# Designs tried in a protein design run: designed miniproteins, single chains, continued (3). Part 11

Each design is a single chain, and the fold is of that chain. pLDDT is the mean over its residues in the fold that is shown.

## One batch from the design tools (miniprotein)

Design m8349
Fold by ESMFold2-Fast:
Structure m8349 (fold): chain A 100 residues (1-100)
Amino acid sequence: ANEELIKVVEETSKKILEIMKENNAPEEEIEKTRKGAENVIKLMKTSSVEDSVNLARVWLHEVKEMAKKNMDEETYKKIEEVVEEAEKRIDEILKKHKAS
């Protein structure tokens, strides 16, 4: 479960960074986003599944807010779709963990 949550954050981060680069986002914002994901992953590696879910959800919310504030509408919509897919994946992982 925790390894699956970390993979969701890693894969989601890569997709978001690619969207940001394609939109010519400032390098500082790209670097902040990369470091944010790395920090969350480090915390998740030493956390319970429940704490990792909370960490991932908070990170996804912060990414969505950053994109809404700093990106154009088209780029924001692409990032929002990636975030919403990640949220669904996290919910499915958590449901499977609770069933075990």
Scores: mean pLDDT 84

Design m8350
Fold by ESMFold2-Fast:
Structure m8350 (fold): chain A 83 residues (1-83)
Amino acid sequence: SEEKRILFLEIKREILKSPKKTYTKQEVIDIVRKAIEKAREKHGIPKEQADEYLKKIEERVNASPEKTFTKEQAIEIVKEALG
């Protein structure tokens, strides 16, 4: 959907813009949450849809055996979670 594409691009932008080279699971979730909030403000994405995508990303990140993520790994796990 267009909302998925917009959310993914905004999340990717925030991850790439960040000076952090590595992320913990919580840091990935925090930057995703911030990016989704910005996408909602910019693009009028409904809260229910935004909350469902955030939940899917949180579940995928928490299920990962990785303790830390590179920028590339964080972007890929978000992409996988969104489908």
Scores: mean pLDDT 85

Design m8351
Fold by ESMFold2-Fast:
Structure m8351 (fold): chain A 62 residues (1-62)
Amino acid sequence: GDIEEELKRIEEALSKLSPLHREIARLVFIDGLTLGEAARRLGVSIETVTEAVRKANELLSE
């Protein structure tokens, strides 16, 4: 698929997340960071990153 269309779909899904979860999901899905690197970058627990990624994946699957 077209990467620009995929990025647009991701951004639309992420708009439904809280600001923190949206930033986490961008780091993981757009910037390609690992869960641990995203957690360290934003100063949050890995559980917070995992929950944000789970919610973003759920929204992207709708």
Scores: mean pLDDT 78

Design m8352
Fold by ESMFold2-Fast:
Structure m8352 (fold): chain A 77 residues (1-77)
Amino acid sequence: SSTAQQSAKQVSDILKESGAEDAVPEVTKLIQQAADSPTREQKMEYLQKAIDVVEKSVKDPEKLRQAKGAISEVGSP
């Protein structure tokens, strides 16, 4: 979906700017798995895993807030 692609790009840019480029493949895969999930429960599990990776990788509070926001949009109906 366009939302998942936009979220993946925004989060990737934030991770790269935060010195956490090594986390980009894992986070983008989790966002894509969330988008492709057949149930809302599985979607939320993948999005939570993406948030957990971002929380460990991004130390700037505002960038972390932006990344978490972008990931959460993928879970919106």
Scores: mean pLDDT 84

Design m8353
Fold by ESMFold2-Fast:
Structure m8353 (fold): chain A 75 residues (1-75)
Amino acid sequence: SAEVELAKLESYLKTHEKKLTRETIYKSQNLLLDLVRKYPKNKSICVTAKSILRFYGLVIGDFSLLQEAEEICKK
């Protein structure tokens, strides 16, 4: 279910919060975007994923995945 997949992803992100590298950020961004693609009408997933993608975009200086998530969630 959407709630189980979100909880698993949040657990994964928690384990990497203190070791943020470009590699872990890239992997995290793609996992978030995949979750948005699977559940494009789930408001909780869209709100949570966009918030985290915005944070990662600020860290890495690339908001392209945030923009893609915003377009998927708008549809």
Scores: mean pLDDT 82

Design m8354
Fold by ESMFold2-Fast:
Structure m8354 (fold): chain A 96 residues (1-96)
Amino acid sequence: SPLEEEVKKLIEQEFENMEEVIARMAASTDPLELAKDMLVLMAIRETIRFLSRYLDEETKKEALKRMKELLKKAGEVLNRPEMTERIIKDLEEIEK
């Protein structure tokens, strides 16, 4: 489907944005900049979640799995595993 191909392209762009935000967070020592980047990360999560509704079930599950892996990586980098575990749990509730 032309729609599915465009959605896949948009999701790939959002994953690139997520990697950039995580790298910026890893380099930051400013608590306010970290808080802003956390909000950006949550916005990217919601965008991927919205876009995933236009994918087939298998592709959607793969995209959500990749997102969870990136969020776990973010939690490890920030030394805040509890925060990323909560975000992952919210994503799992959406998969149902």
Scores: mean pLDDT 78

Design m8355
Fold by ESMFold2-Fast:
Structure m8355 (fold): chain A 111 residues (1-111)
Amino acid sequence: SLLELLERTRELLREAAKILEEALRTKDPAERERLIRRALELLDEAIRLVREALALETDPRLRALLATVIDQLETARALLAEGTREGIAAALRNVQSAIVVVEYLIEQLRA
């Protein structure tokens, strides 16, 4: 269901945010690279689920919010590909913003 897709997306994004926070705290470049790779895997799965949710949604307002989430997550992927600490921090901000939008969408579907 649409709600189940968004709840799973929220779980993936929360885990990605936690991993990106760890990537910012580590001083080990090899550990940081492994954490970034894991975050990218989670973001790829989240983008896939949000695209599935967009295909199921008929409300144009909710569709616009889902498109915003996709844009935020694709931006986060591009920022992580830069391989910089600044890129990781900016990616984390985009993931955190996407979580807020996803949580709003979940509340709208439960109403």
Scores: mean pLDDT 92

Design m8356
Fold by ESMFold2-Fast:
Structure m8356 (fold): chain A 84 residues (1-84)
Amino acid sequence: KTKAYTAAALEHVRVAEKYAKEISDEYLQKAQELRKRVEEAMKSGDPEKAKQVASDASRFYEQVKKLYEETKKLNEELKKLLDA
């Protein structure tokens, strides 16, 4: 069951890294730091740490996904204004 939390956390971090790359280097660095925390939780075998990094990874994933979609929308709106 601990493996399910850490596997979900790792998947969220992998997807978050892709979004973060499109946002900024700073967000990419934060994604990499979160990945290290997930790997540490996997090595510790502590179920509470596993749950915590799963929560942190899910939250970070939602934040960068929202930022990515907002940045994309702003760029599309700006392009329309320039083309009009």
Scores: mean pLDDT 80

Design m8357
Fold by ESMFold2-Fast:
Structure m8357 (fold): chain A 66 residues (1-66)
Amino acid sequence: MMTEEQKKEAEELAKKYNISLELAEGLVRIKKHTGELTEGDIIGAFGTVEELKNEEAIELYKKLKE
């Protein structure tokens, strides 16, 4: 189960990048495992991201790649 701290981080990420809370929750879990989130971690996480929201994952990828 996610902690309240993880949910708050996920909500902030969702607002910052205009993505769903589900996608942001997946990203927060990866960040907790590796320490700090990088574009490489996002690319590695596409399996999880793609399961949640394909359109949002594509948009996030474009924004991070820019």
Scores: mean pLDDT 60

Design m8358
Fold by ESMFold2-Fast:
Structure m8358 (fold): chain A 94 residues (1-94)
Amino acid sequence: EVEKIGKETGEKIRELMRKAAEKIPDPELAQEVIELFDKAFEAYEKGDLATAFLNYLTARQLLKEGLSPEEYAKLVEEIRKIRDEGLKKINEVK
């Protein structure tokens, strides 16, 4: 149950990050961000947490650079909401 909630929460965050990358006006930068998130997810699935984290941080930094401060702030708040909803579900199952 906890593992399933964690996976569902992570997938929602992944989808949100992809949609945010699509809002970047520079299509080349948008493509780089998407590719880095895909690499991060692949590394995570392989158990290479260091590579996953590095690619995720790099993608997030480029996303912040590509989005307006307002759009990036909205993204951070939406990620926080999804995370908090996931934590609440975990607490309800425990």
Scores: mean pLDDT 75

Design m8359
Fold by ESMFold2-Fast:
Structure m8359 (fold): chain A 75 residues (1-75)
Amino acid sequence: ALFVGNLSRDTTEAQVRGYFEAAVGPVEAVELIRTEGPPYAIVRFASEAAAEAALTLNGALLNGRPITVSRAAPV
């Protein structure tokens, strides 16, 4: 799973899913988490190749905000 941060408050789960599916390939699941700060999402990809490609989208604009894409750290 990948961490996708610095999302706009107007960004929906469907927008995150559609963005990554258009850019890198099939998405298995998206979990959008709203916090006191900017929302973030946990995105699961159907293939490891799609997950690796998604890491290259770090800093891409979504709804006018540069998104952060990283591997979800085990806590």
Scores: mean pLDDT 80

Design m8360
Fold by ESMFold2-Fast:
Structure m8360 (fold): chain A 85 residues (1-85)
Amino acid sequence: SKKQTVEQISSALERIARQLVEQARRQVEEGANPEEVRREALERFREAARVLVSWAKSQGVGEEAEEEAKRALERLERELEEIEK
Protein backbone atom coordinates (compact mmCIF):
# COMPACT_ATOMS: atom_id res chain seq x y z
CA SER A 1 0.00 0.00 0.00
CA LYS A 2 1.03 3.65 -0.34
CA LYS A 3 1.10 3.99 3.46
CA GLN A 4 3.49 1.04 3.75
CA THR A 5 5.70 2.53 1.01
CA VAL A 6 5.93 5.87 2.89
CA GLU A 7 6.66 4.04 6.18
CA GLN A 8 9.41 2.03 4.45
CA ILE A 9 10.98 5.22 3.03
CA SER A 10 10.76 6.99 6.41
CA SER A 11 12.45 4.03 8.13
CA ALA A 12 15.20 3.88 5.51
CA LEU A 13 15.87 7.64 5.81
CA GLU A 14 16.00 7.44 9.62
CA ARG A 15 18.44 4.50 9.47
CA ILE A 16 20.69 6.27 6.96
CA ALA A 17 20.69 9.51 9.00
CA ARG A 18 21.51 7.64 12.22
CA GLN A 19 24.39 5.78 10.57
CA LEU A 20 25.78 9.02 9.10
CA VAL A 21 25.66 10.76 12.52
CA GLU A 22 27.43 7.81 14.19
CA GLN A 23 30.09 7.74 11.45
CA ALA A 24 30.59 11.53 11.68
CA ARG A 25 31.08 11.37 15.46
CA ARG A 26 33.71 8.63 15.09
CA GLN A 27 35.57 10.51 12.33
CA VAL A 28 35.70 13.74 14.37
CA GLU A 29 36.84 11.81 17.47
CA GLU A 30 39.66 10.39 15.30
CA GLY A 31 40.78 13.91 14.33
CA ALA A 32 38.91 14.60 11.10
CA ASN A 33 37.84 18.19 10.31
CA PRO A 34 34.28 18.66 11.69
CA GLU A 35 33.15 20.97 8.86
CA GLU A 36 34.32 18.53 6.17
CA VAL A 37 32.77 15.54 7.98
CA ARG A 38 29.42 17.35 8.31
CA ARG A 39 29.48 18.39 4.63
CA GLU A 40 30.24 14.79 3.52
CA ALA A 41 27.46 13.37 5.72
CA LEU A 42 24.91 15.84 4.31
CA GLU A 43 26.00 15.10 0.71
CA ARG A 44 25.68 11.33 1.28
CA PHE A 45 22.23 11.80 2.83
CA ARG A 46 21.04 14.02 -0.05
CA GLU A 47 22.15 11.41 -2.61
CA ALA A 48 20.37 8.58 -0.74
CA ALA A 49 17.23 10.72 -0.32
CA ARG A 50 17.27 11.60 -4.03
CA VAL A 51 17.26 7.90 -4.99
CA LEU A 52 14.48 7.05 -2.50
CA VAL A 53 12.32 10.03 -3.52
CA SER A 54 12.73 9.16 -7.24
CA TRP A 55 11.52 5.63 -6.52
CA ALA A 56 8.67 6.99 -4.36
CA LYS A 57 7.53 9.25 -7.23
CA SER A 58 7.22 6.15 -9.45
CA GLN A 59 4.97 4.65 -6.72
CA GLY A 60 2.73 7.76 -6.55
CA VAL A 61 3.94 8.95 -3.12
CA GLY A 62 6.61 11.44 -4.19
CA GLU A 63 5.20 14.39 -2.21
CA GLU A 64 4.97 12.33 1.00
CA ALA A 65 8.51 11.00 0.45
CA GLU A 66 9.85 14.54 -0.12
CA GLU A 67 8.26 15.66 3.18
CA GLU A 68 9.80 12.66 5.01
CA ALA A 69 13.20 13.44 3.46
CA LYS A 70 12.90 17.10 4.52
CA ARG A 71 12.12 16.12 8.14
CA ALA A 72 14.98 13.60 8.22
CA LEU A 73 17.41 16.15 6.75
CA GLU A 74 16.41 18.80 9.33
CA ARG A 75 16.99 16.28 12.15
CA LEU A 76 20.33 15.20 10.65
CA GLU A 77 21.48 18.83 10.33
CA ARG A 78 20.64 19.49 14.01
CA GLU A 79 22.50 16.36 15.19
CA LEU A 80 25.55 17.14 13.02
CA GLU A 81 25.69 20.71 14.44
CA GLU A 82 26.16 19.19 17.92
CA ILE A 83 29.34 17.41 16.79
CA GLU A 84 32.48 19.36 17.89
CA LYS A 85 30.74 22.47 19.27
Scores: mean pLDDT 86

Design m8361
Fold by ESMFold2-Fast:
Structure m8361 (fold): chain A 90 residues (1-90)
Amino acid sequence: MAKVTSVRVVAAGPDFAVVEVTIEADEDGKYTIEVYVNGTLVGSAVVDIPKGKHTLRVGVSGARVGDTITVKVYKDGKLIGEGSATVRPA
């Protein structure tokens, strides 16, 4: 089964953050990534991920230092994993 192994904030600016999501995929496929800032859905994307371990970078507009970013990952409509991290200076 596909698995989310980590979610971390890796960069931040005045009104944005960059989140890295690491996914271990047991098969090629499409994954849906949803991003939340302080519990509010701010974006979603569908991405093609090949089999193996991959780290995706997601830009989040409107996030500031001190905000909590939550990422949820879905495969075929099923939640396969989630994680959250606090936005910090780079």
Scores: mean pLDDT 78

Design m8362
Fold by ESMFold2-Fast:
Structure m8362 (fold): chain A 77 residues (1-77)
Amino acid sequence: MKKEIEEEIKSLEEDKQRIEDTRKEHPDEEKELLDIRTEAIDRLIELYKKVLNDPSSIIEFQKEVEKIKKEEEQKLD
């Protein structure tokens, strides 16, 4: 579990870096869209780090992940 969570955090940080690279190449294009995606990724990373610190929080983890993803999708529409 710990390794899987650490790999997921790494994947999310890589996704955030890709967004930041896109922002540097096209600074005025889709800024609001990129900000929404970055916010969702930051929230997911925070949740994964909480599970890493307290494994019992996994009970609420899936609900919070789905909420974050749904909120990102709603903001992108």
Scores: mean pLDDT 75

Design m8363
Fold by ESMFold2-Fast:
Structure m8363 (fold): chain A 63 residues (1-63)
Amino acid sequence: SAEGREIIERLAKEFGLSPEKLIESIKTLLTVFSEEQVKQLLMKEFGLSEEEATLIVEYAKSV
């Protein structure tokens, strides 16, 4: 989704990451943790709301 992509681009800029590497990292986390655990980790790591964490996880799964 456009919203998930925009959140990823914002986080990449704020934390000095590449958007592509952030997506790859989320995909890697999803191979070892449950989707709920990945969302909780992203909320803690980046200060995201549950809605924002859901959007970026869904985006990472779609690409």
Scores: mean pLDDT 85

Design m8364
Fold by ESMFold2-Fast:
Structure m8364 (fold): chain A 90 residues (1-90)
Amino acid sequence: NPVEEDRQRTLALLDEILAELGAAGLPEARLAELRQMARNGDPNVLPALVDALLELGREDLLIRLYQTFLGLSEEEARRAIDALKNRPKV
């Protein structure tokens, strides 16, 4: 079942990212929030993960996240990350 396979790959990547964020020293309160958002299917989980990965400089994981969740190529993911990093603070 391709839908179930895609779901399992997405969940495996979420678990990997959360473990890496914890290992990199993200506060437990923020990790718990991200885990709850993921469990609840909160539409804000993706932007919250993006923010955490950017804060920790984990661009490689952010590329993989964008490829898995948005179907972007590596080059498209890199451009999206560059746009986020270079957003003018309004």
Scores: mean pLDDT 76

Design m8365
Fold by ESMFold2-Fast:
Structure m8365 (fold): chain A 61 residues (1-61)
Amino acid sequence: SARVEAVREEARRRVAAGAPAAEVVRWVHERAEELADPEERSQIVAFAQALAAEVAAEAAA
């Protein structure tokens, strides 16, 4: 969906601009809570989990 795509693109843009990944993950979760469509919410939550896993892997290294 256009809304899911917009959230993903904005999240990637923020990370590329040097925003802390943990803050971007929190922002993505907040956007997911605003979505009325359960399928769109699920897609955004999955994206946030993937991004959080990348942050955790970097912190563990």
Scores: mean pLDDT 78

Design m8366
Fold by ESMFold2-Fast:
Structure m8366 (fold): chain A 62 residues (1-62)
Amino acid sequence: MKEMWLDNILGVEPIDGSRIEVTARDVESGELVKTIADAAESAEEMNKAQETGEPGKLLIAE
């Protein structure tokens, strides 16, 4: 299991109704990353991060 902390959320794009593509900066590396996550699990967290400006945690299940 991996945890990823994302800040500066640049985009949250629907893929197929159940998944989103998130474009954001990884807090630890400072690198711009693009990843796919479950919409029901991750969309609220990412939207909250955009709204508050605080880092959001993404859980990546293998």
Scores: mean pLDDT 75

Design m8367
Fold by ESMFold2-Fast:
Structure m8367 (fold): chain A 78 residues (1-78)
Amino acid sequence: LSKEVAERARKLAEEVRKNGVKELPKFLSEENRKKIVELGVKGLEEIAKAAEAGDWEKVKEILGEMLKEIKEIVEKEK
């Protein structure tokens, strides 16, 4: 399971890096879409490492931090 979750997270990070800016809602500025993509990719790579190590508490922490940062970016958008 841990290795499979890590592989899925890495594949998702690659897809987000390639297509994320185009697929995110256009009510967000291009700058904020790029920031969200960057946060998502970094978060997913960190989740992959934590999952590979079997550290599910760290996976939960990274998810919470990533969601909080994305929320702050979205809330600052006018």
Scores: mean pLDDT 78

Design m8368
Fold by ESMFold2-Fast:
Structure m8368 (fold): chain A 71 residues (1-71)
Amino acid sequence: MTREEIVRELARYLKEKYGLSTLEAYNAAQLVVDLLEEGKSEDEIIAELKERFGLTEEQARDVVARAKELL
C-alpha cells in the first residue's frame, strides 16, 4: 500500500468507528502514520491522540494497532 492509501484507510476507520469528522479523522490518521514512521513509541502516539483528538486510551491504542497492521 502507498502511504496515501494507508492514511485514507486509517481515516475511514476513525470516521466509521469513532465518529470523527472527515477533517479530524484525516489529521489523526496522518499524525499516527508520521509518528510511527519516525519511530515514536506507542505510548507517545497514544498521548498525542488523547491530547489533540480527545480519544480515550483504549480508542487510541486500537487506532495505533490498526495503523501498524496497515503498514
Scores: mean pLDDT 85

Design m8369
Fold by ESMFold2-Fast:
Structure m8369 (fold): chain A 84 residues (1-84)
Amino acid sequence: GIEQAIKYAELAIEEAKKGNVEQAKKYIKLAIEYLSKEVSPLEADIVEGMVLIHIGVGKVIGKENEGARKAAEYLLNYAQEKSK
């Protein structure tokens, strides 16, 4: 449910802050999987698109840990808003 999406987004933020980009991406994927069960398919696609943009920008500018952190923070904020 939405609570699992929040949990994995928070774990992704912590791993990204540590520079563990690959672990952060695994938690981001889990957060998206749980969030997609709680929102419309269109909303899930938009959220995944925004996550991929943050990750992609981080890769292009040579700041993959910051890209992963921003993607995870976006997911956390979105999941928290949907938990209301």
Scores: mean pLDDT 87

Design m8370
Fold by ESMFold2-Fast:
Structure m8370 (fold): chain A 74 residues (1-74)
Amino acid sequence: GLKVEVELPGGAKAVIDASDPNSPWRVGEAVEAAGGNFATGAAGGHEAVKLLQQGDVEGAREAVLNAGRAGYEE
């Protein structure tokens, strides 16, 4: 399946795999590890998986980065 790796603020890495149903929760965990909000990360992960399933690799990457940024700022 399509897979994207994104480095978040604080150096934590999030991996989105379009074939892994747990990818949104993994983004939540990565955002939390970077000092952010888990729920914000998981929401961004859900959007990223949806975009990646549509073939929008850059949109998926931006969704994860935006979730990390929003979670870190809170």
Scores: mean pLDDT 76

Design m8371
Fold by ESMFold2-Fast:
Structure m8371 (fold): chain A 93 residues (1-93)
Amino acid sequence: SEIVEKAAKSLGIELTPEEKELIQRILDDEKKVREILFAIMVSPKPVELLTPEEVRELLKKYTNLSDEEIDFIASSRERLLVLLEALRLKYGF
């Protein structure tokens, strides 16, 4: 997807095609996007400063993402940063 590619390129991050596809599937799900944006809004500090475990607990508390999706986001700072930048580019917050 153009938005995920643009986000990764702007950050100098290289993701596999499978990682980009999974981020794109999350972005295409309006309900998941709204829940992630809410989690970001209510986070006690900027999400990029959270530890992997803090990211997991935040997403478990405020979203209905699968355990696999939560672990995918929380286990890689690069995936998290690309997701956040793609959300910023798409929704302008």
Scores: mean pLDDT 88

Design m8372
Fold by ESMFold2-Fast:
Structure m8372 (fold): chain A 142 residues (1-142)
Amino acid sequence: SEEMRKLLDEIFSEYDPADPAVATAAALVSMAAGLGLGLRTAEERFPELKKQLDELLEEAKKIIEEAFKKKPKIAELLIELLEAARNGDVERFVETARAAIREAAEWYRENPKEALEALKELNKKGIGISDKLRQLVEEARR
């Protein structure tokens, strides 16, 4: 997962961070990729949590589908990125991250208000998933 985090940073470095479309796309990609990598790291350290982590993955997919119901193609890319990160599929992860950045940045340029609303919804609901993941890991350490 450290390798995949470094690859994400390299991908983001190819874009202008001052471009608000790129910043919005990077935030969306970072949330989906970050959760997938977090689930992967938790499963590697605590294999007994696989069932609960699979349940959190399914909950995260539903949140993404609802947040991006107006742009189902972006929902599909973020879900594919989340799954690639969870499975450690480095090639799929890089390919999907690049596609998700392009599609999300284009959406922001066409409708910045709608893209920002989806980002806010994903961030708000995504905090709940991250909190559940932290609780599972903390309990497993005890």
Scores: mean pLDDT 87

Design m8373
Fold by ESMFold2-Fast:
Structure m8373 (fold): chain A 93 residues (1-93)
Amino acid sequence: SEMEKLIEEFKELAAEVDDKLVDLPDDHPELVEAKKKVAELLAEMVILKLKEAVEKKDEELIELVKKAIEKMKKEGLLTKKQEEEYKKLLEEY
């Protein structure tokens, strides 16, 4: 599953950030790059989860995933393509 792959990549990246990069300044290039990669993977995972939730008409999961996406959007972590895909999925629901 694409989702399972992304979850595994996310877990590995998140563990590396927590273990190896936590003591770096928040503006350090390595930490900034790692945060960017984590955000991209998280966004991909959350969008795929929204697709599944919409197909199943799982209202609880849709609401939870929407909150996660809205938070990421507010923090500037979503690409324009991801924002467009999110809006499209909400229209289908």
Scores: mean pLDDT 74

Design m8374
Fold by ESMFold2-Fast:
Structure m8374 (fold): chain A 86 residues (1-86)
Amino acid sequence: SKEHEEILKRFDEVTEPVMEKLHLLSPEDQEEVMENIAEALQALLEGDYDAAADHLEKAADVLAKEESLKEEAERLREFADYLRSL
């Protein structure tokens, strides 16, 4: 649907800055963020918005360990809240 296409576009917009700044995290935290973002994308493709939100929140919690990534973490949390509202 057009709504689903817009959701996927918003996913790209909130995750792109995260991927560009992953090098600021430890290798272990980078892997955890990447895994959760990949699982969130899989859930979105399946239309499971609650599962996608859960994974985005887990990624945001890891990002929030780095002060310079707090804005990226907050954007992931806002997107997760949006997905839960659907």
Scores: mean pLDDT 89

Design m8375
Fold by ESMFold2-Fast:
Structure m8375 (fold): chain A 78 residues (1-78)
Amino acid sequence: EEELKEEALRLGRELLAQGASVEEVAEAIFRHAMRAGLSAPRAARLTAEVLEELLPELSPEQQRKARELAERLRKNAM
């Protein structure tokens, strides 16, 4: 899980550098986790954790979207 989380963080940073939206980053991380063999609830939880770790690297507008999306992902993972 830690290795997968580090891979997802790297993917997220690369996509942000390319101008991807927070929603696009979240979708890419979720798909990456699913391809790695995680169930949808576990992939959603990992995606929320990665978005939270990326918060300091985001603009204020992106931070608001990332927090809202992370909360929604955590709720849907239960």
Scores: mean pLDDT 82

Design m8376
Fold by ESMFold2-Fast:
Structure m8376 (fold): chain A 79 residues (1-79)
Amino acid sequence: EPELSPEEQIALLRKAASSLPKDSPLRIEVLEFLGRLLARQGKYEEAIKVYEEAISLLPPDSPRRAELERKKEELKEKL
């Protein structure tokens, strides 16, 4: 069967993220994947906002927080 287009994948991931509880680890995973797809499509500002949402859901001592902040800054340089 036909594979989803990048636009369809982005739409499904946005829906999945909004349907998951804020405290779900899966929501963070979905947001990270969504951010990466948005960046791949050149939608850097949208990707940055999605990474910021993922960062807000992480505990302050999470090493993953620093990784996402690094990704966000890399994308800001492309704007």
Scores: mean pLDDT 79

Design m8377
Fold by ESMFold2-Fast:
Structure m8377 (fold): chain A 92 residues (1-92)
Amino acid sequence: MMEELIKIYQELTKLVEEGKLTKEKLEEFLKKMYENSPPWAQEVGKELLKEGIDLEVVISATAEMARASQSDLVSREEVEARIREEVAAYKK
């Protein structure tokens, strides 16, 4: 279901770029992503939230990785690794 996940991330990214993302819309998008995301994306998202990482950081990291996956030059394994690297950097 990566196709649906990418579409959700695109819409989320557009709202962030337009400065129209509200906490309510963020909560709705997280629910949709978690329902339609592959296990790796759900696991990373839950881990970020458990560590108390700001939701804006989660949005930024996952949206950027979704954009990268659209280029077909980056495998899902590479996307997952990159997201985890960004999470590690933010924990410092």
Scores: mean pLDDT 57

Design m8378
Fold by ESMFold2-Fast:
Structure m8378 (fold): chain A 86 residues (1-86)
Amino acid sequence: SMDEELRRILLEGIGILLRAIGLLFDVELRLGEVPAELRALFAEIRAQARRLFDAIDRRDLDAAREQLRELRRLLDELEARVAALA
């Protein structure tokens, strides 16, 4: 059902946010600070997650799918930038 698909999208979105938070926490522990570029990217991830959760609240499945794809892209970018810090 649409409700089950929205629930799966919601849980994936939450998982992405938790992953992003964990990555920044690890960077802070390793470097003593989070670089400004990563803080800016995390702010964009938070804004994108808000758009995703709003689409889910409105029960707009097409919008939710599109916002989730963008949220995944931003997480991939964050993971790549964190990996580059070695």
Scores: mean pLDDT 91

Design m8379
Fold by ESMFold2-Fast:
Structure m8379 (fold): chain A 85 residues (1-85)
Amino acid sequence: MELTPEQRELINEAWLEYLRSHGLAAPTGVDPRKALPHALHFLALAEAVGADTSAIDPATTTVEQLEEFMRNNPALRALGRRLNG
């Protein structure tokens, strides 16, 4: 998946603004930055292929949930392979 450092920074800033606008603070004991880049990458890929992103909760998304999302969306997985190869 092809996100530049600038694109990743903008996505991270947009996510923090989303949390702020919804009255949410970063939860203690949870590292949102662990899941955030992966969740936002998948949202971007899903938009590109028209995949349903409703199963993704960006606030709590884990690697396991992203793997499940890929299993349920073969077009998204195929796009990811194309962008990386």
Scores: mean pLDDT 52

Design m8380
Fold by ESMFold2-Fast:
Structure m8380 (fold): chain A 67 residues (1-67)
Amino acid sequence: PLSEEEARRAAEGALTVAESVGAEVAAQMALKNSGAEPTPEAVARVAAAVEAGDLEAAARQIKEASE
């Protein structure tokens, strides 16, 4: 499973990349790069947090998906 620091770094990347590619694609990339399976449910949860600009929520969702 990801550490809290690794999940937070992935979330920061997703928030940055979403400005260029949109929240859904950014969420999918963050999950894949973290070794998590980018299921539709996991992508939706991460994308919602990214759209809200909620770094803490995005990090939590990425960590949960990697477990």
Scores: mean pLDDT 83

Design m8381
Fold by ESMFold2-Fast:
Structure m8381 (fold): chain A 92 residues (1-92)
Amino acid sequence: METAVEISGGEVTAMDLESGRLEADDVTVTVTLREDGREHTLVLRITGVRNVDGVRADGEIVVEGADNPPDVHSRLLALAFEALRARAEAAA
């Protein structure tokens, strides 16, 4: 199993998905998983800043490659969010 995670673009300063807090600007996360000779890719694109309790959220989170099987999609999303969290913790 080969997994590659790439974060490109702006900055991630805070992330807590459970509370709905995310502070990120123009960040793209690309996750690629190779399994059984097939390549699965997910692109998570964050545009603008979302730094509030979900009522005053600015910006958008877009998921591309959502045609992956549900189990693969969940694994790719988990990897993308973990990478964003690690980046936010490093910036703190």
Scores: mean pLDDT 65

Design m8382
Fold by ESMFold2-Fast:
Structure m8382 (fold): chain A 65 residues (1-65)
Amino acid sequence: MELYLVRFPRPMTPEEARAFFEALGGRVLYLKGRTAVVQLPKGTTLPADMTATNLGEVEEQPPAF
């Protein structure tokens, strides 16, 4: 899996973010307002209204954001 920093067009609740990313086969590691750090399978496509930055494969916890 790869680590992504994702920004949403609108804030999501933890439940909404979890349901969305788990449906993609991933998991939410961090969520705050309109920003999440998530693990997603390689080749996962996100909606065009979301900005995703690939943080790479990390062995440990991602840096505080």
Scores: mean pLDDT 73

